Designed miniproteins, single chains. Designs and how they scored, part 53

Each design is a single chain, and the fold is of that chain. pLDDT is the mean over its residues in the fold that is shown.

## One batch from the design tools (miniprotein)

Design m1826
Fold by ESMFold2-Fast:
Structure m1826 (fold): chain A 69 residues (1-69)
Amino acid sequence: SAEEIREKAERLREGALEGVRAGNPLGAMVLEGIELAEQGRGEEAARLFRAAGFPDTAELLRKYGELQR
């Protein structure tokens, strides 16, 4: 559901912020992906995460981007 997608994106954002604070480079990448999705550019975010080997995160960001329209 749309609510489940938003909840997963929220948890992903929280984990990414914690990662940035801990010096994990993946945290910055995840925040960039969320920002792209929020701009309706979820397909660009999905390509980034598929290329990085994170297909589940890619699919979440694609769906999250669709909800922003």
Scores: mean pLDDT 85

Design m1827
Fold by ESMFold2-Fast:
Order: sequence, then C-alpha cells, then structure tokens
Structure m1827 (fold): chain A 104 residues (1-104)
Amino acid sequence: SPVTNQEIALSLLDSLPIDVAIEVSRKVSDDVYHIVRLLAFLEDNKVLKELGLSRKQALELLTSGPYSKTLLALAEKTSRRNALLAALGDKQVRDTLDEIREAK
C-alpha cells in the first residue's frame, strides 16, 4: 500500500531527534515538512503533554474540523495559546491538514 504523508511524518518523528526529523522532512516533501513542523512545535511547547495526546492522536484531532476547534479550546489556558493559534493559522499547514481530511 502507498505510504501516506501522515505516516511518513509520524515515522520520522518516532525514529529521529526532532531537529533531524524537521531537516529530513524538508527533503521529502512540503506536506511532510508542514506536518512534522506542526507536531514538533506542539511537542516542544508541551501542548501534547498538557493535553495527554500522542503525536498520532493530535494529528487525528487536527485533521477533523470539529476536533481542531476542540484542541484549540483545550489549549486556551496554556501559556502557548497564541503561538498555537499562529501555527494553526499558517496557510501551508492548514492546506496540508485539509488535504488529509479530504483524502478520507
């Protein structure tokens, strides 16, 4: 079966240090890069830890329109709320998440 951009991004983050995963993802594709960059950002800012989410669970929530709003609401009390909103407002990130959502 063809490997998805989501599976490639998750595999890179599971197998490599975050900084190395970001650099490798940039050479794979723009879509993989935007997924890796977003997940790395959420992890570095402890958003995933505070919400009790794995990288895979966070990506699933972000690719579901109603759950994206829920994730933002749950993160509202964090000191990184504005940075999270800025990252999710990035057009390239949103376009990649929308493509994943539509592929279902």
Scores: mean pLDDT 77

Design m1828
Fold by ESMFold2-Fast:
Structure m1828 (fold): chain A 65 residues (1-65)
Amino acid sequence: MLSDAEAAGLAAGAEAAALGASREQADKTGVLVKNRGAPASGAEVAEAAAEAGADRAQTAFLKGA
């Protein structure tokens, strides 16, 4: 069973990868979301993706979904 934070991290990483992020950027996005401890809102996922190096379009997509 995955924790809510771990599930959110995996989903964020997969979404970043689907938007063309590198494996490293996707993994970093997932770790950042997981480390926030709570189920991630779209805004939190977008912030983590931006910190991982995702571009503006990728972060806008994750935020709005």
Scores: mean pLDDT 61

Design m1829
Fold by ESMFold2-Fast:
Structure m1829 (fold): chain A 74 residues (1-74)
Amino acid sequence: SIDDAIAAGRFSEAYALLLENPSEEDVKRLVDAMMELPHPVFAIPDLEELLAKFAAGNPELAAYLRAKIAELRA
């Protein structure tokens, strides 16, 4: 499941599962897990991809992702 993939740090698998069955809650969960990495600044390209793929037409999710990306760039 996507929860198992996220918990195991298998982010590529989690992303593939999101492409099959997208949900705002699962996107936020994946983002939060990436922010907890030792050097989360290296996750910026992955966060940008999540923004492009899953936040189109969802202003709240887009704002959430943009805030996290901005935090990492500061």
Scores: mean pLDDT 80

Design m1830
Fold by ESMFold2-Fast:
Structure m1830 (fold): chain A 78 residues (1-78)
Amino acid sequence: MKPDINKLSAEEALLLAQIYLAESRDPSASKEERLELAELAIKYAEHAIKTSTDPKQIALAREIKEEAERIKEEILKE
């Protein structure tokens, strides 16, 4: 995949994953929009896991990924 994500530092990817995770919980957003945001949170968290050498960043990125995957499952059950 060519755009932007491959140029992001682990720290930048982690921040974006946190933002998308928070937005995926917005009850005013559509089901489709919340699902897309949860998938983006997973994607950016995976990039942070792959690019980080900091155990604390990797642990946080893993927590964000697990929570985003849980939210995605909850949205799909709605």
Scores: mean pLDDT 81

Design m1831
Fold by ESMFold2-Fast:
Structure m1831 (fold): chain A 86 residues (1-86)
Amino acid sequence: MDGEAMREFSTIAQRILAGDVNADVGSGIHTPNINAIIDKLNTNPNPDAVRELLRIIERYPDSTAAALARRILSQVPQETIEAARA
């Protein structure tokens, strides 16, 4: 469960950080750079990525990936979250 959820989360994280050559996306699927993801989403709102993070929480609510997704979403503008749900 956690491994599958973290793999999906890492894919979403890589999409969010696409084009940032200095971002540490995590060398493994278990340690994505959460601060870089938060900074990227605050600089460039991405409702599609936020929707994917919400889907991780929905599908794997007790996973490590869901906990990380909740941390990111708590630091993302509410406007972006509402756009993802619309």
Scores: mean pLDDT 71

Design m1832
Fold by ESMFold2-Fast:
Structure m1832 (fold): chain A 75 residues (1-75)
Amino acid sequence: ELTEEFFEYERKVREEALKISDEETREVLEELEREDEAAAFLFARALVQGAKDLELTLEISRELVEARKKVEEKK
């Protein structure tokens, strides 16, 4: 049960990493999967986490810009 949950998580991480990866990054991931499955999983997880961190940073930046515009319009 825990093993099935882990494999489902691993599959989702891999799918998300492949969706956000360019051709070169995808090739590196596939090469790692052949040589070191653990390294491949860690690499895929890092790619997904990095994309999420970037999206959060962009969202916060957009909110700050909008808040600043509203303050300037009120003056």
Scores: mean pLDDT 73

Design m1833
Fold by ESMFold2-Fast:
Structure m1833 (fold): chain A 78 residues (1-78)
Amino acid sequence: MLPKEEVDALKRINEAYNAKDAERIEQLAKESEAKRLFRAAAVGYMVLGRLYREQGDIERANEYYEKAREMLKKAEEA
């Protein structure tokens, strides 16, 4: 089972995504990364990338997808 803190972070990221709030998703992803909640951070960056891709900002979307992969790798090492 994921830690409660990481589950709470994922819930907040999902709420921000449903609101299409890119700024809030970025904030939550960065906070999750700082707290070493790397699975939540990976989901946050991935979802942020999806929003930018939907807006046609492919370059920024790719940057966030790369960041999500880095976070996922760190989660696998923890």
Scores: mean pLDDT 84

Design m1834
Fold by ESMFold2-Fast:
Structure m1834 (fold): chain A 74 residues (1-74)
Amino acid sequence: MISKEEIDRGVADILLAMANVFEKKGLYEEAARLYEKAAEISGSPEIYRNLADVYRKLGDEEKAAEWEKKAEEL
């Protein structure tokens, strides 16, 4: 059997994999949306750092700094 928490974790992993592919292709807006969805389901320092990197590439230094701070505070 699979718990809701295990299902959510699996969904977050899929979202992370997709976001990583979009980021590698330079589709930063799409990558940011997928990373944000993953962070909502399963927040981790790694996801927050990936969000910071993507927002930095989008030119949103304020959002990048916010996500970096969240990664440090975990």
Scores: mean pLDDT 79

Design m1835
Fold by ESMFold2-Fast:
Structure m1835 (fold): chain A 80 residues (1-80)
Amino acid sequence: MKEKEIEEGKEAAEKEKDLKQKAATLIGVGDKLYELGKYKEAVEYYEEALKLAEQVELSPGEQEVVERAKKKKEEAEKKA
């Protein structure tokens, strides 16, 4: 079940043209991978999302989501 959600998220991210939406989708995939204990793969998805987020202007709410992803990436790196 969760693995299928991850595959669907990966496909959605690859097809997304809006950088903000793509970053949000990649963060969601990273979160699901983190929940499954796939920390190395979660780090890769968070890193890609953070690189996209640097290219766009973020609202305070969007910036908070990105900040949480950055913290989860650091935790995943410690566990990987």
Scores: mean pLDDT 78

Design m1836
Fold by ESMFold2-Fast:
Structure m1836 (fold): chain A 87 residues (1-87)
Amino acid sequence: SSSLEQELKEVGKTRTVEEALELYERSRHLEVKALALYLMEMADPQSEETRRRIERARKELIEEAGSEERLQELQMEAVRRMAELLS
């Protein structure tokens, strides 16, 4: 959907973990949440509070996706789509 594409682009333009977390919390699209989580994990934040929030988000998305393998597939596809939309 166009809303999915717009949110994927917005996630791809985030500069901080806090911006990605906001999109994670507001989005209704599993792909957007998966992409936001991927970028937050890649940032390797030093704050224990932020790390705990990321760990909680990962656990929630594994439950929603049905498995860790499915979450990884969703993240890789979302990264690909984001890169395509931003090129």
Scores: mean pLDDT 84

Design m1837
Fold by ESMFold2-Fast:
Structure m1837 (fold): chain A 73 residues (1-73)
Amino acid sequence: LMEELKALIEKYASKEEAEKTFEEAERYLRQGNEKKALQVLGSAAVKALNKAGEGKLAFEVILKMAEYQKEQE
């Protein structure tokens, strides 16, 4: 899931936004906070997809994230 979100961010977000998001997510992963890292990546991917007019794909990302979060609880 995280690699899929990173690929979407690289494709649809600016290089600057992608780099900032990846650094933030990596910081949370180093702290052991995988849930927060996933939220950071997912939020950025959804925003980038919506800006690109990919609303259906953004909604699919939201559903995949919700399913993954439920499995981690």
Scores: mean pLDDT 78

Design m1838
Fold by ESMFold2-Fast:
Structure m1838 (fold): chain A 74 residues (1-74)
Amino acid sequence: MTAREVIDEVEKATGLKFSEEEREELIRRAAELLGLPEASLDTELDELQAVGLKELVVFGRVSEALLAGEMLKP
C-alpha cells in the first residue's frame, strides 16, 4: 500500500484530519525513521513499513497535543 493510503486509513480509524502538507511532513519524518530517504506519499510501502507509518502518524498527533501543554501531570 502507498503512504497516502496508510494515512487515509489512520484518518478513518481515528477521526483525525490531515492536510496534504501535513501528510507530506508525516511521510518525510517517517521516511527517515523507516530508512526510506526518498519516500513520498505515493511511495509503495511493505507491510512492516506501513505499520510503522501508522504508529508514527497516531503518536505524532498525540505528541503535538502534549507539546501544546494540554497534559500537566499523568
Scores: mean pLDDT 69

Design m1839
Fold by ESMFold2-Fast:
Structure m1839 (fold): chain A 90 residues (1-90)
Amino acid sequence: SLLEQVGLLIQMVGDQVQAELLLRKGDFDGASAVINRMLDLVLENIDKLSPEDQEIVKKLLESMYELAISHGLYEEAEKIKEVMKKVESA
């Protein structure tokens, strides 16, 4: 539903803000956990995304990828990249 889709996007934005704050504090383990939680949430909802929601989700994943790379979280960055490919093929 539209309400479920809005809930997903709000949660992704919240997780991105939380990951940024954790990285600024040097909590790399906490940031990694938040990133993995966000990726799991995207994968759980991938079949429910409209084309417009897919574009928004991809932009949010791209932003998280840049955040991960900038802080040396290369394993998380590769996971984000793989999830982005799955969103593009859905």
Scores: mean pLDDT 83

Design m1840
Fold by ESMFold2-Fast:
Structure m1840 (fold): chain A 110 residues (1-110)
Amino acid sequence: GSLQEKLSLLSPEEKQALEETLNLLPSEEHKNALEQFLASLDVEQLQKLVEILSDPSVKSVLLTILKEKSPEVVVKVFQKLLELSPEEAAALLKSLVGLTDEEALQLLEQ
């Protein structure tokens, strides 16, 4: 289904968290890349992602990553977040701050 159809299955709060994250992206290319990725996820994966994104330690660094990194890096970050706890996610995001897109991709592919 479309991303909008899947978002309709989330709570209003969960939907708002994902929409706010998309609105933080710096370009249409970033938004399109992340929307395509989110549309590939099932509802359970979207709910897990919202839980991670709602953690205060994740929120504090996520904005920097979304503004600094390329669309490809942002998508790979979100893929990795699905495998992590909020604490692990916050640590990963902090490790990516100040890295080039090439360095970030190398770290994410390990």
Scores: mean pLDDT 86

Design m1841
Fold by ESMFold2-Fast:
Structure m1841 (fold): chain A 77 residues (1-77)
Amino acid sequence: SLAEAIAAGDVETIERILARLAVERGPEVAELVAKGVKAALAGNYAEAVEYLEEALKLAPDSEEVRDALEYAKEQLK
């Protein structure tokens, strides 16, 4: 999952998932998720949550975006 790839720092898997999201959900969703992922990898989980919440508004049925958002929120506790 995207959340597992973020937790592991698995850039190759992250890039593969982002490419799939761009095809399935459109480039705007993929760009917001990419910004959220970059923030999360840098430890900026508050910024990651902000971008991922915006992505989820555009793709509310995306399990990948939902799981990544929940992961970022857990890191803030």
Scores: mean pLDDT 85

Design m1842
Fold by ESMFold2-Fast:
Structure m1842 (fold): chain A 90 residues (1-90)
Amino acid sequence: LEALVAEMLELAAQATKENLAEALILASRVVMEAAELLDAESQADFDRMVETGRAALAKAPEPPQELLEEMARRLPEVLAAALAAIEAAR
């Protein structure tokens, strides 16, 4: 789990559409991997976040760099919250 999150954070640090799309795919894998550690509500929230990000990237073939940079900044924050929730669930 932590290895997948670390890979996502590394990809998100480089704000390109391709890297962010891959990071969102890995975010989906993290949620699936941690499914038994998350309650249903938390898992649904994470799934919605990943789906929203994918939809945003798919809708814009050439998204503005500002959007990519904002997503790269926000993704680590959301993942940190997700990891904290997983750790709290233990």
Scores: mean pLDDT 62

Design m1843
Fold by ESMFold2-Fast:
Structure m1843 (fold): chain A 99 residues (1-99)
Amino acid sequence: SAARRQALEEALAFIKDMADRLISGFEGKSNEERVESLRGMVEGAVFVLESVDPELAERVRELGERAIEEAKGKSNEEIKKIVRELVRRIGEAIREHAA
């Protein structure tokens, strides 16, 4: 439906904004603090999507868990790349479910 497509587009915009804020907050933090912040972003993304598409929310949870595990012990610049790739994959999943 048009309403569902709009809700998914709004969810993606919100997730992208969360990612930008997350990355902006990484300076001066430990790897553990960055990983915790990434977990918070993933939980937020899943929460927003669960009300629209629970199957999509589960897919995003799995993508997020993989990104969280990959981010452990990584540098700030490597975690920024992991977050950007996660957002790209979430965007692809949302577009597939919007079609």
Scores: mean pLDDT 88

Design m1844
Fold by ESMFold2-Fast:
Structure m1844 (fold): chain A 64 residues (1-64)
Amino acid sequence: SVEELQKKTGISRERAEKLLEKYGDDKEAIAEAIVNEFEKRVGRKLSPEAKEQIKKAVLEKLNA
């Protein structure tokens, strides 16, 4: 749900609603979108390994 996604990832309710509307039950796509937003907020390019680790952590939270 929107509330669970918000609590698990720390994103805003509005952003959680938009992700669920756009990607539905595609948790991998949601995790990838969150990783891409994190990279933009950091203001630098993350290594492929760092992106994979963050994506895995987000997926684990979404599946918990």
Scores: mean pLDDT 75

Design m1845
Fold by ESMFold2-Fast:
Structure m1845 (fold): chain A 71 residues (1-71)
Amino acid sequence: LKEKEEEALRKGKELAEKNSVEELVEEIAKIVSEEFVETLREAIARDPEHAREFAELGMAMALMLEWLRKE
């Protein structure tokens, strides 16, 4: 569990460095439900100063959810 959590956080940061916030949100949208993406977009809209941080965490969560679904 810890190893996958660390990998998800690392990949989230790496993708955020290579992509804009909007590009990262679009990549997250390919992995997770519309409800998840809507929640993420609302969080960014309420606190745009931390948009990149929300996108990084959103990607990490999306990767963790993808791995949990891969049975």
Scores: mean pLDDT 76

Design m1846
Fold by ESMFold2-Fast:
Structure m1846 (fold): chain A 67 residues (1-67)
Amino acid sequence: MKAPKEEIIEAAKRILEEQGVTDAKVEVLNDGSLIKITTSKKFDLVPLARALRPLLPEPFGIDFVLE
């Protein structure tokens, strides 16, 4: 993993905030190979995946939970 867990969470939250999602729960799972995002609002995964790509081992997954 290229970046610490805290940096990954901060990057994800920043991209989500840029899309108007300010209360998302972000979890780094499976030693950085899975990012779980829980939010009450839908968002675009493309800019999120782009921001996380240099920070995470490849391949990585993003799991999205809408509450």
Scores: mean pLDDT 76

Design m1847
Fold by ESMFold2-Fast:
Structure m1847 (fold): chain A 98 residues (1-98)
Amino acid sequence: MSKEAQEAGVEAMARYLEELGRHDLAAEVRRLAPEGLDAAGELLDRALEAGELTREEVQAAVVRGVAAAIRKIGELLAPALEEMAARRGNTTDALRPG
């Protein structure tokens, strides 16, 4: 259940590190995807302590990771909410793009 959300968060952190040119750290963060966001965050804290990343870069990576995880939870929850609405009977499609 939370695994997909954590994997999405880790991937978002890795992409941000690639944007910073830190392809090495991005690869290490992706390797931690099975261990989740907590392990990825610990890696970022160690990089901060080693002077490899600034505090602002670590905060930005964490924010992106958490935001991606929350978005993934929302995506996983959306079908359940849609199923609940469908079980209530007639749903009027409010979206009519053309």
Scores: mean pLDDT 77

Design m1848
Fold by ESMFold2-Fast:
Structure m1848 (fold): chain A 62 residues (1-62)
Amino acid sequence: SLDEAKQNLLALIDTVLSQETDPAVRERLRELAQRIASATSRDELLAVAGEFNDLLQERYAG
């Protein structure tokens, strides 16, 4: 369901946030979490999830 997908993404962001020390990256993660929490459609959720995935690739893939 949409609510379960939101909960799973929020839990994943919370895990990343707990390990991140950079203030700017932490702020970006909090912004993404707020947008996930406020998402009312699957399309909105997928858009935010895509931005989160891009951040993970840029920050942690190297």
Scores: mean pLDDT 85

Design m1849
Fold by ESMFold2-Fast:
Structure m1849 (fold): chain A 80 residues (1-80)
Amino acid sequence: MKEKIEKWRKWFEEATPEQLAMALLPLITQQDNVRLSTLLYEALMSVDKETARELARKVQNLLEEGKIDEAEKLLQSYLK
């Protein structure tokens, strides 16, 4: 688990907002939460590239911890 988190973290630092959204979809799909996947895409596309990376990393960490509700709240806070 820790190795996966480190690998995703490094990738997120280099990725575009679109790539960040696509990379997190498998984790969200495994939770059977279509609303979360929509929020992720919208939030990452609505912010600047640097903020999108930070947001994606935080969301990925929350999903790995099973904190789905916290991930949704975080994403909603970035929607303009």
Scores: mean pLDDT 67

Design m1850
Fold by ESMFold2-Fast:
Structure m1850 (fold): chain A 82 residues (1-82)
Amino acid sequence: SAEQRETLIKMLEETKKWIEENKDKYDPEKAKKALEKLEELEKKIKEGKLSLEELQKELREISELLGELELTRNPEAEYEPL
């Protein structure tokens, strides 16, 4: 639906912004991959190219990628003092 599309686009945009603002807290490679995947999904949603099943699959893949990114958050062993 149009309402679901608008909600998903906003969620993806907010997630991208949050990752960009918090990039230093995460592995830079994984953050970059997450941003690229979020941008690609947003583009596909805006273009109306995804079926509902394809959308669900893409959302699952993003959820897994964001979970992997979260596991890289603030590892104590990677702290470097100013």
Scores: mean pLDDT 76

Design m1851
Fold by ESMFold2-Fast:
Structure m1851 (fold): chain A 57 residues (1-57)
Amino acid sequence: SLSEAEQRLLDSFDFDGDGSLSRAEVLQLQQFLKFPGPLDGVLDDAFRAHLRAQLAS
């Protein structure tokens, strides 16, 4: 499950407000967070781990 902080950050990149992130929106988030893995626009476990680490800092 996503934490409240993770969900709020994801919601900030949901530019059309439909409650779902497109591949392009996830890609922008990956670039914003400087994700060292593949910039593929997929919200996978590796990117979720990176997201949590960035929010914990």
Scores: mean pLDDT 72

Design m1852
Fold by ESMFold2-Fast:
Structure m1852 (fold): chain A 79 residues (1-79)
Amino acid sequence: SKEAIEDALVTAGKILPKLPEEVRKQVEPLLREADRALANGDYDRAIELLKQASDILEKAGYTEQANAIRKEIEKAEKE
């Protein structure tokens, strides 16, 4: 749903300022593109970009943060 994708973006946005610059520079562009995709009604693209951001977070050691975003994505996909 649109709401669950919005919740995932809000969750990711709260995480961004707590990340090291190197990780933030990788994640921030994906979140901006996901927000644009959501605004255009391209929900599948928004979800894919959020999954990519979550994977980067997990690889960087931010597993709890990645899982928080993934939980909201799962709600979006199960509708």
Scores: mean pLDDT 84

Design m1853
Fold by ESMFold2-Fast:
Structure m1853 (fold): chain A 75 residues (1-75)
Amino acid sequence: LVKEVEEAAEEAARLAVEYALRTHPELPEEVVRAEAEKVKEAAIEAARKAESEEEKREILEFVREQARKLRELLE
């Protein structure tokens, strides 16, 4: 499950960068990518610290939902 969270968080971070740069082209790409990386790492750390498979699944579902919303915004 941690690997699945890592993959989902990576996708969400990539989509978040694309959305931010599309809506705020004035922002430095480096800053946008750094913020996305922080959020990604926070999700991965939360999954690693989770004591149960149920808690890890909740984190995975949350991250996947964020990626889904970002995909909808990019359509």
Scores: mean pLDDT 80

Design m1854
Fold by ESMFold2-Fast:
Structure m1854 (fold): chain A 79 residues (1-79)
Amino acid sequence: SEKVLEEAERYAAEYFKAAIKSAEEVKVKISFEGDTLIYEIEAVLKDGRKVKETLTLSSSMSEEEKEKRLKEALKKIEA
């Protein structure tokens, strides 16, 4: 499902760019490791800083834990 992965990466990049007020450009690479979904997020901020964050979500995680990890990743990129 290469097309599904490409679409998910595009959607994730658009989502993170919209969520991160300070972001000028966002690129996301999605991969899988066992039951873990890995988002490698690369952002260029409006002040010219380049930041990289990795968000890992396991299929065993609760929706609350997934939301918490997402919010933590967003805060780290904005800092």
Scores: mean pLDDT 82

Design m1855
Fold by ESMFold2-Fast:
Structure m1855 (fold): chain A 66 residues (1-66)
Amino acid sequence: MKEALEVAEKYKGEYQEGLIGFAKALLQSSKEDAQRAKEGIEKHKDKLPKEVAEAAIEMAEIVIKS
């Protein structure tokens, strides 16, 4: 779970605050909600910078596996 926030904090771009907010939301969500968030990002990954989409998916997967 802490590892999801660490993924967000390692991002070095303008979306870091958004990724940190997403990580915090995932830490307060159920595994089912994290799975739905991952699926939503994967469906819309072309609308995000590749590195942002990849970080968000990785964070969701950490929560799902915990």
Scores: mean pLDDT 75

Design m1856
Fold by ESMFold2-Fast:
Structure m1856 (fold): chain A 82 residues (1-82)
Amino acid sequence: VLDKVQQTAEEEARRFVEIVPEISEELKEELIEQARQGKGPQGFVDVVDYLSKDPELYKKAKEAADEAISTISTTLWQQFGN
């Protein structure tokens, strides 16, 4: 049984890898696993930094990661902000 934040993080990680299919399958699996372990948005930041040498891919990944991080952070704030 995953809490709401972990469930949201896994969903956002899966959405991210669909938007950025150019990353390796190993990185996709690692990002999803990190989300499942409750490591929050850090995995997205690390992947975007790794892609920083390709400007077009970086922009796409950064935009997708920012959306994912925002969704996870909003869920965390709603669950624990009270």
Scores: mean pLDDT 75

Design m1857
Fold by ESMFold2-Fast:
Structure m1857 (fold): chain A 94 residues (1-94)
Amino acid sequence: KMGEILEELEKLLEKYLKDLEEEAKRLIEEKVPKEDILDALAKKMSEYLGEIARKAKEYGLPEEVKEKVLEEAEKRLTELLEKLEKEIEEIEKK
């Protein structure tokens, strides 16, 4: 059953990655300033990491596994945020 829990957490992370990307697109379309977009996305990232941490604890994952899940989630969310920042900069230049 640990594999099933890890799959559910992976699906949750994938949903959050998609939600973050969609939020960035919405704010760009609304002509929100870059700094405000990045602040909003960083806040959502913190909320998503908190939700993943809460779910991992709720599922009773071993501490070692929980740490790995959070490290991977933080890495993937941070990489997406960096990609979105770069895309916003490119849009502002054009």
Scores: mean pLDDT 83

Design m1858
Fold by ESMFold2-Fast:
Structure m1858 (fold): chain A 80 residues (1-80)
Amino acid sequence: MDEEARRRGEELLRQVRETGEEAAKEAARASFEDPRVGNELFKLLVERGPESTPDLALVQEHLSKIIREAIRARRAAAEA
């Protein structure tokens, strides 16, 4: 059971609600680096319903930036 990943996701989501932007970047990074943490964090956002929409938007924006950068880096490496 990913109880540790769930607790990490809960803490990240709490920080996003309290501090916004910087915590959302951290949540996105943690989700990208460990898919188990990412999975539990997104489950929490779904479970919280409409009140989590601003948190989702912030995390998704930063996660999209991380993913796009990773795709660019991989493409550059493949072309070398």
Scores: mean pLDDT 79

Design m1859
Fold by ESMFold2-Fast:
Structure m1859 (fold): chain A 68 residues (1-68)
Amino acid sequence: MSLDEQIEAMADQVVEAILAGDLERARALLEEAVARLSPEQLTRLEILTAHKLLQVDPNAVYRLRIPP
């Protein structure tokens, strides 16, 4: 699996955890990302997560305060 595919899969998992109200899982996924990804890759993950969440429910981004 490419790095871009891994980041996209992580973003999808974070979005699904947030939408399910499983903030503990969302936090665990982000902590794993911080441990495994570079700062540039983390920024990409954050942007992609925010973009995906906005695509599903624009109001959810503001409610859950996902950084860009």
Scores: mean pLDDT 73

Design m1860
Fold by ESMFold2-Fast:
Structure m1860 (fold): chain A 72 residues (1-72)
Amino acid sequence: ADYSSLSKDELIKKATELIDKLEEIIKNSDLPEEEKKALISLLESLKADLPNMSKDQLIDLIRHLDLVLKSM
């Protein structure tokens, strides 16, 4: 996907959607509750920080999140 053509707002929306999907997978997993809480806290912190990221940082994050989701 050519993420370079997307606006910063569109990249934030895409990153948020991928993080939300990952959180749902974690919540429904068989991981220990302590690990779920730690991972969800990290993902919520990432979501809160999205408006402070550059376009290049958002593109890199989206690529990493997409790879993680495809690996599950």
Scores: mean pLDDT 84

Design m1861
Fold by ESMFold2-Fast:
Structure m1861 (fold): chain A 62 residues (1-62)
Amino acid sequence: EEVKEAYGKYIEALKKYADHLIEQRRLEAEGGTPEEIARHRALADQYRKEAEDWKKKVEELK
C-alpha cells in the first residue's frame, strides 16, 4: 500500500537524520575532527530534507 511504503521511507529518513545528528553532536562534544563533524552535519541536513519530502507525500496519500 502506497501510504505504508511512503511512511516507511519517512521513518527510515528520520532514523538516518537522527543517527547523523547524534554523531555530529558526539564528535563536537568529544573533540572529533572538523571534517567528520562537517560530514555528519551535511548528511543530517540531507536526510532531514528527505524526511520532510516523504512526510508531505504521506499527508497527500491520506
Scores: mean pLDDT 82

